# Designed miniproteins, single chains, continued (2), part 110

Each design is a single chain, and the fold is of that chain. pLDDT is the mean over its residues in the fold that is shown.

## One batch from the design tools (miniprotein)

Design m7807
Fold by ESMFold2-Fast:
Structure m7807 (fold): chain A 99 residues (1-99)
Amino acid sequence: SAAELAALEERVAAAIREGVLRAQEEPERAAAYLEEGLRRAVALLEEAGLAELLGIEAEAGRPHPVSGRPVWAARAEVLTPEGERVTFGVGVFEGEVPE
């Protein structure tokens, strides 16, 4: 149902938001917290039958290729039920407040 999908979307968003908030509180461990949040988000999608995790990676303190600002990021590659490979992720600039 639309309500069940909305509840899943909020749980996924909450998992990512928790990782981002922890990354802001402890920048030295930011990559690990972003990876943890993204893994929790993917696990929720796997339970719903919407994705299968193929891989995940995290980076800390890397300059953004366009702006040069330090970024902590995590990315996941997933396989959809339709057989499509999709990459999605989360990134936080150093000193930014999570939204």
Scores: mean pLDDT 75

Design m7808
Fold by ESMFold2-Fast:
Structure m7808 (fold): chain A 78 residues (1-78)
Amino acid sequence: LEEPAVPFVSPNPSTTGTVTVSNRGSRPIDVYVDGQPAGTVPAGGSLTLTLPKGTHTVTGRWEDEAGPQEMESEVTVL
């Protein structure tokens, strides 16, 4: 029960995975992960994100003729 040491895990690529976001629309999409800016996907393009393992919220924002639009998706990185 008595241990003064705090567990420490070194950063390692094996603790991350990749998620690919594809934009099949005619407008660029700004991508956010857990509320943080992650990048912009051009119209008809894709963006590969490196995320820590676990569940993350990916939000896409774009503007069309109806104004600002937003879509949220939950992804799990294994």
Scores: mean pLDDT 73

Design m7809
Fold by ESMFold2-Fast:
Structure m7809 (fold): chain A 96 residues (1-96)
Amino acid sequence: SMKETLINFVKATLEKGKELLEQGKEKARESLEYAVIALAILDPELAKQLAEEYGLTESYERGLALRDSLKTEEERLQEVNKLMAEANTYLAQAMG
């Protein structure tokens, strides 16, 4: 499904972002923050677990608030796509 594909894409972005953060790359944290917000919209329970692991609980809370403001699944998926575009822009900057 589209939702499953997006969750896998967010997970891949988080794994790469964590790697770059551990290497001290600038902008890696911003990438992780956007990816956690996106995941909180798609899967709040999974997002909570990863946000606690990565120290991004504020991003998780922002994502939950955003999820609550979005009334339809279509609006949530559109917002996730926008957030993931931002996450991957920062990820590209972190890679150089």
Scores: mean pLDDT 88

Design m7810
Fold by ESMFold2-Fast:
Structure m7810 (fold): chain A 94 residues (1-94)
Amino acid sequence: SARLEALEEIIRLVEEAIEAVKAGDLETAKKLLYEVGRLLRETLDSSDPLRQRMEDLLVAALLFLEQGRLDAALEQLERLKETAIEALRREKER
């Protein structure tokens, strides 16, 4: 249940981060994404390929935000959300 709850929270936080980026609130977006990173580290095993993919997408999104490349950041955040939804589906099938 802790993994399920964490994946649902990650999806919610990524959706809120997408809306924050669209609103131009990059400080809120970064705070939400740092919380996503914390949940990934605390709840998923480091050898999980879906965790590794989500961490890579998170890092890419944060780098694009720092560069002011908002469209590229949004693309990475949408992929992060899709990957988190896939991880949630797999966790529910256990």
Scores: mean pLDDT 88

Design m7811
Fold by ESMFold2-Fast:
Structure m7811 (fold): chain A 74 residues (1-74)
Amino acid sequence: MSPEQLLEEGLRLVDEALAAETDPARRAEIQRLLAQLVDLYEQYLTAPPEQRPALLAQLEAVLAQIRALRDEVL
């Protein structure tokens, strides 16, 4: 997946999770992970080429955490 596709998928999963989640603490955790995903994406856009693979791996890891939370609430 491209960084743009990872961000788009993350936004979709967050929307699904927040639509189903009623607990305020869990909603806050989902929003925190979204903020982390966006921050990593912005870092990727300004990063030199040699740092991009590591940032991509971090984006994938955060996306996996968001997916796990979405799967738990659905």
Scores: mean pLDDT 85

Design m7812
Fold by ESMFold2-Fast:
Structure m7812 (fold): chain A 77 residues (1-77)
Amino acid sequence: SRKLDKYERVLDAMEELLAEGGAEALTQRKVAERAGVSVQTASWVINVRVPLPDDLSKRVVDILTQDAIRLIKETLG
């Protein structure tokens, strides 16, 4: 559906921003801007406040895990 396509665009934007600038670039506003969706839509996906299929839910967890690994790397060297 169009709504699901928006959620996938949010996840793609999160992955792109994380790769480009780390946690400082991963804001709801920047994600919404990159994905071409409202800040509210980006917020719902990032916080998993909407029912997501298992595959998309797993992608959110994977993105957050990669962000955590990157933060550890940046903090510890």
Scores: mean pLDDT 70

Design m7813
Fold by ESMFold2-Fast:
Structure m7813 (fold): chain A 61 residues (1-61)
Amino acid sequence: KKVVLTEEQVKALKEEFERHGGKLPSDEEIERLAEKYNLPKETIRGWFTRWLAKKKEEEEK
């Protein structure tokens, strides 16, 4: 919550999520993204987990 993602970072993470067919990326991919954007691995994993939950809610509607 103390780290603020830029619009570019959020867009890139959404593209990665779509590229994986709406599934959580592998630990290796999450680590690669964390290194690329200089963010904690847990921040990237947390973002994908929350985004996956949102997409699951959309599927149920």
Scores: mean pLDDT 75

Design m7814
Fold by ESMFold2-Fast:
Structure m7814 (fold): chain A 93 residues (1-93)
Amino acid sequence: KLDTIQEIIQFYIEKYEKLLEKFGLIGYNEDEVLELSKEDEKIREELLKIAEEVAKKAVEAGLTSEEEAEKLLERFKNGEITLGEFLEELLQA
């Protein structure tokens, strides 16, 4: 269980860092990236792909239910939480 949680966190870190590099957002905080994603469709799509893949990995690992993952994805899609907050909530569920 712990090893699987660390693997999911590492996957998130790598994908998110690559997103920040791709869009020139290194040094931006997560709230700033979330606000930019409301204006920029490409940033929004890349963040959503990371959230969906992380949710899938957590469900497959038995760390959360499909129902809880779907609720958190909806909160993320609605711009209510950052990707980091999404990951934290997902792994605590």
Scores: mean pLDDT 81

Design m7815
Fold by ESMFold2-Fast:
Structure m7815 (fold): chain A 88 residues (1-88)
Amino acid sequence: MALSDTMTIGEQAEIDRMFQRVQDLMTRDGMAPDDAIQRVIDDQMAARQARIDRIAAVQGFSDAQVQQMRDTMQQRMDMYRDIIRQRI
């Protein structure tokens, strides 16, 4: 067993919150699962990109370092999408 096979408690809590939002969109708005998942992912990506930009400004990161942080976040969001899809 590797740590990479499991999420941190913070990551699991974020996935749980995202899953709740997906369920709310499906149950209340009648959205298809894929549409609900995509909306929640898009909202989270937008928020995370803004946060990365703010952190980069404070830390004085280079454009290359900022891009690497964005690429890492994209990979995390792709993984979160797959996990949420499996729960539906």
Scores: mean pLDDT 78

Design m7816
Fold by ESMFold2-Fast:
Structure m7816 (fold): chain A 99 residues (1-99)
Amino acid sequence: SSAELAAKQAQIGRDFLVTVARALLAQFGLTVTDDSSLEEVRAAFERVLARIDAEIERARAAGDEGKARILEGLRELFRVAAEAYLAALEARRAAEAAA
């Protein structure tokens, strides 16, 4: 059914966003483990977003609007990826607590 196809596509998208979030955290030298609290994970993502925001401001100060726009796109991708990661982690922990 089209609903089953949509559900599969949504799951593939979520798995991709989780992978992107992990890769971006690692690129910024930040690690989160399965034992990390939701607050620790949120703080790590907020730190990455702050670093991207600082790079956007540097690009704009240098007059590099092209770089600033690319970084704004990366920021939005990372924000969506971070939300997907946190939702997946919360859902996994809820399922583990119910078992």
Scores: mean pLDDT 79

Design m7817
Fold by ESMFold2-Fast:
Structure m7817 (fold): chain A 64 residues (1-64)
Amino acid sequence: SPGTRELVDRVEAAVERAPPEALGEMLAGVRDLLDYLKSDPSTPEEVIKRVEELEERIEKRLAE
């Protein structure tokens, strides 16, 4: 849905601007979002892939 894409865009922007101390909470939220999106068969593959790439980016930032 349009609202799902808008939500993902907003979450992605928030993560890119997140300070290091917020990354753990952001990772938990992104994982919950990914589970929700995967539970809906109408979610476009591109949207799921974007959230998976976002999860990977947060994990890399936490590993640094």
Scores: mean pLDDT 83

Design m7818
Fold by ESMFold2-Fast:
Structure m7818 (fold): chain A 97 residues (1-97)
Amino acid sequence: SAAKYSPEVLELEIELALLAMEVSVLRLELDTLERQGKLTPEKARELLAEAEEVARRAEELLEEMKANPETPQSLIEEAEAVLREARELIERVRELL
């Protein structure tokens, strides 16, 4: 039905989409710099800080989603996937430091 999303759930979905985009951009930047042999320790530390901030925001969003009984389970699963990807990126960068 056209009434599938409350304004609150729509806001959570938008926030998740933005976080997913941020993780994708960071992963692309890491992959590109590694492939080109241009990943400096300074740039790796910057990427680590950005990935840690995205993971923190994803954890907070996931908690907010779980607190809202109207949040679809599929959206919670997508948020868990974004958090997992951010944590995997953190581990990859830490191994390069």
Scores: mean pLDDT 88

Design m7819
Fold by ESMFold2-Fast:
Structure m7819 (fold): chain A 90 residues (1-90)
Amino acid sequence: VEEKILELINEVIKLLKQADLTPEEVARFIGLILRIIGALLEKDWESVLNDLKGLKEFLERAKQRGANPEVLDQAIKKIDEAIKLAEEKI
């Protein structure tokens, strides 16, 4: 499950290169990803789930600001898949 979530996160990172994020949004995104990776290494599935939900909210706010909505919709779908996987571990 950790491998699949990391794969989905890597796919999100690749998509966000096309998403027209601001430098501030990129910094916040990196911070959220590092928290998710840390929680995954500790197998803290509650924290993984909460941080994935926080990442989804971040992406939805970036979309509302006017970042590329098609790319962000694809990224949000991948995060929803990761959330489902984390929920199955709780």
Scores: mean pLDDT 82

Design m7820
Fold by ESMFold2-Fast:
Structure m7820 (fold): chain A 57 residues (1-57)
Amino acid sequence: MGLAVKKAMEDLGLTREQLAEELGVSKETVDKIINGEIEPTEEMVRKLVELYRKKRE
């Protein structure tokens, strides 16, 4: 969960602010997910998968 999101930031070369922009959420929401306080929504997970697909191509 939070580890996977943090790993995605490292793999994609995104800051918390950039990831928040891509997911359409606040930086605070990203921080809460990284800390395990909030589970990412299905929409956020799909967006992360899309970002990974673009990076791998």
Scores: mean pLDDT 75

Design m7821
Fold by ESMFold2-Fast:
Parts: sequence; C-alpha cells; structure tokens
Structure m7821 (fold): chain A 75 residues (1-75)
Amino acid sequence: SMLDQIQQQLDDAQKMIQEAKTMEEIMEAAAKIVMTSASIVSYEIGEGKPIPKEIKEQLAQVIELLTEKEKRFLS
C-alpha cells in the first residue's frame, strides 16, 4: 500500500541519516525526505484525508535528525 511505501521511505531516510559520514550522504538523505514528502502529499490528495499522526510525527523526527546532522558538517 501507499502507507507501507511511505513508512519504508521514512525508515530508509532515518537509517541514511544515522549512517551518514559525509555531506554527500546527508544530501542523499535530504533528497529521500523530499521524495517521501511528495508521496505523502500524493496520498493525502488521492485519499482525501491526512496521513496518520504516527507517520507525520516520524517525518518531523527524521527532519529534525537531518537538520542536527547538517549543522555538525557545516560548523
């Protein structure tokens, strides 16, 4: 299902961020988040309802992790 795909994309993005050792790998994780956000928008338009709260909260957490890791590479 689209929800299973979105969940997998978020899990993959979180793993990419945790394992990233270079700015290039961080940028790849950022691209994954952008693609996942597009999938969420597609789901909400197609279903006519918001994404489940748990997925929305996981997206926010993954974005926070990405932002914190980017700051370490830019300092």
Scores: mean pLDDT 85

Design m7822
Fold by ESMFold2-Fast:
Structure m7822 (fold): chain A 98 residues (1-98)
Amino acid sequence: MAEEKRKELLEKAREKLAEALALLDEGLAAGDAVPSPEAVELAREAKKYAEEAIRLGATEEAVELLAMAEAILAGADGDLAALTEAQARLAALVAELA
């Protein structure tokens, strides 16, 4: 039960981050350097799922997903370097899951 719940939360966090990445890529193509409100909301949801997974005993993957979500949120506050790193990491993660 707890193991299945951790896996479900990690899968939801990955899905929300993948959706956020798609919006970030679309925004960059349009010349927008700052994440859209929709991308920020997806990152907040991913952060909540990752934090809940950590609470239930998830470790390395949950911490990495949390860091990516926080980097997108930092990007909304003007930390574009953190945003760029998070986009690269998310693109690699999505490619590995394909």
Scores: mean pLDDT 76

Design m7823
Fold by ESMFold2-Fast:
Structure m7823 (fold): chain A 65 residues (1-65)
Amino acid sequence: LDKEKLFALKQRILDELKRNTVSREELRALAAKVGLTDEEVDYIFEKTGAKDEITLQDLLDLLNE
């Protein structure tokens, strides 16, 4: 997983959403804007426990692994 793209995804979420949680479909839409594939989004959800929604903290934890 590309950490630079993951960082860009986090920034997009902060800029475009007023929530600390992101649905799978919302994450896919934002991830496409930073060049992440649907498979990479599915990997993010698997690493965070296969949830329908993830938090910004879940993404920070992936960046700091």
Scores: mean pLDDT 75

Design m7824
Fold by ESMFold2-Fast:
Structure m7824 (fold): chain A 71 residues (1-71)
Amino acid sequence: SSVEEYFNEKMEEVKKTMSPEIQEIMDEEGERHLRELLRVGEERGLSEEQQLQAADNVINSLKSRAEDLEK
């Protein structure tokens, strides 16, 4: 889906600046959050725009966490 493609592309941009250990953690956390995002979107019948906004919120949260772990 376009939401899944968008999420994965943005997560790859974040991961490129991180150590391999942090990348592994972010891959696991990213997959978990993406699965939940897609499930909620399907169950609630969210529009593509709403799903993309939710994806941005998740990506921003994961980015902040990854940056804290990298310090």
Scores: mean pLDDT 81

Design m7825
Fold by ESMFold2-Fast:
Structure m7825 (fold): chain A 104 residues (1-104)
Amino acid sequence: MEELEKAIKEAEELLRRARAALARAREALAAGDYEAARRALEEAERTLEELVEKIQELSLLYHKAKEEGDEELAEKAEKAALEAAEEVRRLSEELRRLREELAA
């Protein structure tokens, strides 16, 4: 449980950082500050890569819990991994769109 709670908190912090970086990128693009936008998009990309690693950790915790018969831990790990994976998909699509806008 403590290992799972730590992984969930770390994933939530990475999600907040990724969202904040993408928000800064949008603001910079709207202001015509292409250098600030590029830097924010680079930060968002690195943060999303770290989040993918954290999703892998949550997936491993899910499999371990299933093997040990810990249904509660398995359910919590699966839910956290799925929710984080859905957010990564959404944020990655936003990152792609903002990069296309920057390149135009």
Scores: mean pLDDT 87

Design m7826
Fold by ESMFold2-Fast:
Structure m7826 (fold): chain A 85 residues (1-85)
Amino acid sequence: MAAEEERRRAERRARVAELQARADATRDAELVREAARALAELMLEQVKENAAEADVEEAEAFVKRQMEEVDALLAELEAAGQAMP
């Protein structure tokens, strides 16, 4: 359980980092945000199809937290781009 969750989290973090690097190269933060949101929604749909209601609620909370983290990272990227160093 915990190990599988840690692996999925590591995979998502690696994917987000890859997308963020692409966003830096193209300067398209919206594309990164949209891709992350679409991925999170797809994963949630798979959980809903295969899990009990309690597990779905936990997965929904987890996805919400991950999207908040992605939004925070993108906000930091935008702030850094506009900030005068």
Scores: mean pLDDT 66

Design m7827
Fold by ESMFold2-Fast:
Structure m7827 (fold): chain A 107 residues (1-107)
Amino acid sequence: SKELEELKEKIKELKENTTDPRALRVLDELLELLENEEPIAIEFARLVLEAYEETKDLSREELIEELHRKYDAPIEALRRLLEQDPSLPRLTLVALAVQAYYGRKLA
């Protein structure tokens, strides 16, 4: 579908501009999920990329609040992740919040 091709192109563009191995892993896992063209995988990838794009200009604190508001992600759990790893990529945090909300793992 056009949506599937657009999602794959967007992920490839993000990979070209990403150097953190953890963020690259998320992008690779999203591409792998899209290879089987499952509707639920396409929806999951779209939601992760949309959430990432919509929150790109937010501060870390604003990002935590937005992930709580949209995906019911526990604020304290998100803060704990960032306290344990302050360098955790924004994309990784977004993917974890969306994954928890929809119960789908990045495999």
Scores: mean pLDDT 81

Design m7828
Fold by ESMFold2-Fast:
Structure m7828 (fold): chain A 74 residues (1-74)
Amino acid sequence: GSSSDALVELAKSDPLLAAQLILKEAEEGPKDPFKAAPAIKYILENSKDERAKELAKKALEKFGEEVKKYVEEL
């Protein structure tokens, strides 16, 4: 939906801020943990910001195995 699309666009313009927001949602317990998956994949594959990648990986660990597999299969 729009929130997933907005996170991907944010990841393109400000990967660190996107990663921080994704991690915050992961810590607070998201209603739909898969919405952040495209933005996480974008950060891990395309970002040159090592801190953004670190935070995205940490968020992915908090979301759990099903979301990790989904990101790998995107």
Scores: mean pLDDT 81

Design m7829
Fold by ESMFold2-Fast:
Structure m7829 (fold): chain A 110 residues (1-110)
Amino acid sequence: GAEEVRRQLREALERVREAARRGDLAAIREALRRLLEIFQEAVKNGDASLAREATRALVEAAEIIARDNPDPRAIQIALEVLQEALKVSTDHRSILRLIGGILRLIGDQL
């Protein structure tokens, strides 16, 4: 159900926050990959609602990394994951959110 999906996304976001705080690049990559996999499966299955919630979680995770650990390597991992999500995204609102997240990450490096 929707509540279980939101719980899984919140748990993944908390894993991103802890990994970002510790500077654990491998853990950041793993947690972001989990969020990406949830998103990719939602798109594959035609679940627009789940795809939008996963998009929001991916963007929030990237913002957490940018705020709490602006290590260029962590930013690069977040950028790569958002770019992979963008490649398979078909929802206009999700596409705009992902582009916004990418632009914010790039802007913070200028």
Scores: mean pLDDT 81

Design m7830
Fold by ESMFold2-Fast:
Structure m7830 (fold): chain A 97 residues (1-97)
Amino acid sequence: SAEELLKEAVVADFLGDRERARKLLEEWFKLEPSAEELLEAYKRAVELGAPIVAEGALDELIRREAPRELLEEALRFAREQNDEASARRIEAKLAEL
């Protein structure tokens, strides 16, 4: 069900249904995905063009104080995607560690 919730959130986001995407993503967060699963969701959502899921997964990764190594991987990915806003947020969090 966790995999299904995330897939449905990505599909809703891709179709422009932002409210449904947020609701499904929040339901997925209640299942307590690991930091690794949050990073994978962020990367996959960026690649698929699902901005609500990408931003939400990154926000949750930062909020849950993920290990430095996962935040550094997220930063490398954000830079590769030329996502300056996400890169700056991750850099700010890394500076606090």
Scores: mean pLDDT 86

Design m7831
Fold by ESMFold2-Fast:
Structure m7831 (fold): chain A 66 residues (1-66)
Amino acid sequence: ASERELLEGVIAVAIGVLEAIKPNLTEEQQKIVERAIEELRRLQRDPTATPEDVAAVLKKANKEIE
């Protein structure tokens, strides 16, 4: 698998995990996770997206939830 194929796989898994967790969160936290999922979907369509971009989305969401 190429670096891009692996990154796309990681993004897809991250989206799936966040969608699975979302129903177990508060309404405010669900909105934060929903925005993170939307940003991850954008990166999934962006051929220039880097692992750092994916990490930044997840770190930002985690900080906003805390």
Scores: mean pLDDT 86

Design m7832
Fold by ESMFold2-Fast:
Structure m7832 (fold): chain A 87 residues (1-87)
Amino acid sequence: DEEVEKLIEEALELARQARETRDRELALEAARVAKEAYLKATTGPSSKELVDKAIEALDYVAEVLEELGMDEEAAELRALTKLPELA
């Protein structure tokens, strides 16, 4: 779905900028966009590949949050991918 793909790309772009500029506000925005992409990918008609890409984006954003000292926010993102996937 084009909307989910755009959200994934936006989250990755924001996370890269946050990492380069050490901007915590951009990192939080990347986290918000990554969460939205993941929720839309898992609740809508999406391919496994698209869901996997959304998970990868969440993991990358979590790494950026951890690098910026935002461990609580990073843990929240990581928790989204650990539970609950029961197909």
Scores: mean pLDDT 79

Design m7833
Fold by ESMFold2-Fast:
Order: sequence, then C-alpha cells, then structure tokens
Structure m7833 (fold): chain A 100 residues (1-100)
Amino acid sequence: DDVPQVALDAVRLLREVSGRGIGLASSRKDYDLASRITRAAAELSVVLSQAVDLNDVDTVRRVTELIRKAGEAVLRGDLESAVRYLEQAVRVGRERLEKS
C-alpha cells in the first residue's frame, strides 16, 4: 500500500525514458516526435500525481507498465512505438481516473 513510492518510481522511470527519447529524436532532427514525447511526459506526470491523490495504485501500475514498454522501444531506437506507448499511457490513465 505504498502508492506514493510506486508513483515516485514511475515518475523517475518516465523522466529517464522521455529524456532518452527526446535526445534520440533530436539527434535524428525529428522535432515532431521530440515534441510529442515532451507533451506525453508532461501529461503523464499529471496523471501520476492525480492517481496518488486518489490512492489508485492500479492506475499507477498500468501506466508504469506502458512507460516501461516505451523505454524498451527507445532502447531499440523505435521512437514511433515509444511515442505510441506513452500516448496510450496518457489515454489509459485518464480513462481510469475519470472512473475513480
């Protein structure tokens, strides 16, 4: 029942994944992808904060799993999949929080 700790770990993972993804997109001069990653990361930080306020550990865990998949995609250089996972995490998180 340590929702603040699992959310803090999720935020740290998100910062690492988004930082690497933005760096890689910028090195490819793909500023549209860099912008999309930046936006998704900002929106996910809000989602994680709201999930903590609602004590919704299930939402934190589901969002974290999608951020983890985005991180794996970044490590493969697959930024299109990474962006899709981050944007999916935003959508899933928001949909779950609307029902909380």
Scores: mean pLDDT 87

Design m7834
Fold by ESMFold2-Fast:
Structure m7834 (fold): chain A 58 residues (1-58)
Amino acid sequence: VESRAKILSEKFPETAGYEQLFAELLPEANIEQIAQAILRVRNGESALDVIAEVRAQE
């Protein structure tokens, strides 16, 4: 989880501050899926709905 958060901050700096939390909430998602989820939430989508949708696609 921490390693995935570190990769997120390196490849997707716009996810800074959210990378560890979302990596823990989406353990089966890849780095790109986690980055997309964070960006969707930052763009105004409900975090609960985004996380549930990504989990359903796993």
Scores: mean pLDDT 76

Design m7835
Fold by ESMFold2-Fast:
Structure m7835 (fold): chain A 88 residues (1-88)
Amino acid sequence: HMQERIEFEDRLIAETKEPIQKATTSPESARKLKLEDFRRRAPPILALFSREELEEILRRIEEEEASLSPEARELAAIVREAIEELLA
């Protein structure tokens, strides 16, 4: 099922991008995410991103860090650690 696989991967990428954007730019929405679920799903999905996309995510996290909720900061930390490992 080539089409189903592509759609599945696109969905996983979208799920990762949306939580990251909500965690870094929308602290209110970050409360809706489960930290354990995100920690499990984010690293393999982030591995699908380009170096430039990963660096942009890190930049957004750094810029918004001070305004994040505690939950959003934890999500941002998980993303940051995963990206740093991928960029190493």
Scores: mean pLDDT 63

Design m7836
Fold by ESMFold2-Fast:
Structure m7836 (fold): chain A 115 residues (1-115)
Amino acid sequence: GLMEELRELAERIKELARQGRLDEAFRLFERMVELARRVPEEDLLEAARLIADVTDTLVDQAVKQGRLDLARRVVRLGAEALRALLRRTKNPKDIIKLIGLLLRQLGLLIELELR
């Protein structure tokens, strides 16, 4: 199903990033974000957590490799994706959790802009 494909993409993206294959990892991240737009309401929080986790790994590896340009693009795309998922989220407890994930992404973007 769609969530299985998202989990497989997340693991593949993190593996490529750890191998230093950042441009390939980012292209798959763009595909992951596109697929996440299609998840049903019950999967929105899990999809958001996967996006946040992948963003953390990509940013960490991009910074470690001196690719600040890519790190900023990753965080911006991740934040846009989380915002889109938040707009579709109706459960109040899940809304609070998604807001937390989005605030963390915005904090990372601010840190990268100050570097």
Scores: mean pLDDT 90

Design m7837
Fold by ESMFold2-Fast:
Structure m7837 (fold): chain A 85 residues (1-85)
Amino acid sequence: MDPEVFDLEVETALLEIEVAIAKNDVLHNPNIDLDKTKEFIEKVLKRAEELLQRARELGHEDVSRAAEQIIKDAKEILELIDKKK
């Protein structure tokens, strides 16, 4: 496997896990720090947008689709946070 492609796939998997944990916490944790979580998800969104750009430049369709899903999920989490405030 190309090392650059492998690193991209690993970063994608980590972002998917981070977004899934954050979504579960926003939905189910009554003690969540919403301000801190919002800042974290805004950083994840930026990283996912950069990941999508890199994946498109490399022609990596699977990572591109995963990055688009991460972006969608991150935006949904931000909307959930705004509704709770």
Scores: mean pLDDT 84

Design m7838
Fold by ESMFold2-Fast:
Structure m7838 (fold): chain A 85 residues (1-85)
Amino acid sequence: MEKRLEEAGRAMGEGARAELERLGLTPDSELPVEFARGHGIEVPGDSITAREFVYLHTKKVALDYGLSEEEAERIAEITVEVLLE
């Protein structure tokens, strides 16, 4: 299981990094809160960074795919680690 989560997280992180670079953004860039909410992400305040969005969105997608909360958390963590490389 761990190897599959690692491979999936790496692919998702690389994809997220490439998309941010294409948009001229960094992981620490602030995203429009309405954009995040439009993607089903609950934003507890008035701001969200790209890394926070990627983490929460990856976790949500993994849960929607039927992964456990622990597996979803793990893939989201790996995704953000790769994003920050």
Scores: mean pLDDT 81

Design m7839
Fold by ESMFold2-Fast:
Structure m7839 (fold): chain A 76 residues (1-76)
Amino acid sequence: LEEVLNSLSELERRIFGYLLNNPDEEVSARELAEKLDQSVGTVSRALRRLEKLGLVERDKKTGRYSASKKAIELAE
């Protein structure tokens, strides 16, 4: 997990940290962009990278993101 976290950008770490601290929340890229004062495009790219790394999950129907169960277990 440490090697993966060390590969993340500052924004990717902020997004992942937010989702880990709020594991019961499902958030859209727009909602995260508003919370973090970033563009939706920038946040969407960061979320896709985190999803590819297995750190976040996306609901295909809603488009909303949450921390993966595996990431929550490893970050405890």
Scores: mean pLDDT 78

Design m7840
Fold by ESMFold2-Fast:
Structure m7840 (fold): chain A 70 residues (1-70)
Amino acid sequence: EVVLSEEERARILAAQEHIAKMAELVAKNPEVEEKLTELAERGDLEGALELLEKEIPEAAEHLRKALALL
């Protein structure tokens, strides 16, 4: 099994918390959620971030923080 350091585990957990908060904000706007899903299916991470920055800036900040921790 792959053993992660405590610092690595803490970063992953913090990233997961940011992803969870982003998902909660996106769930409140189903139109944005649908567009975000389409971008994710294409692997367009930059487009997904731009969409969130425009429509739900708070969710975009959580996604940026999650990506910075990974």
Scores: mean pLDDT 79

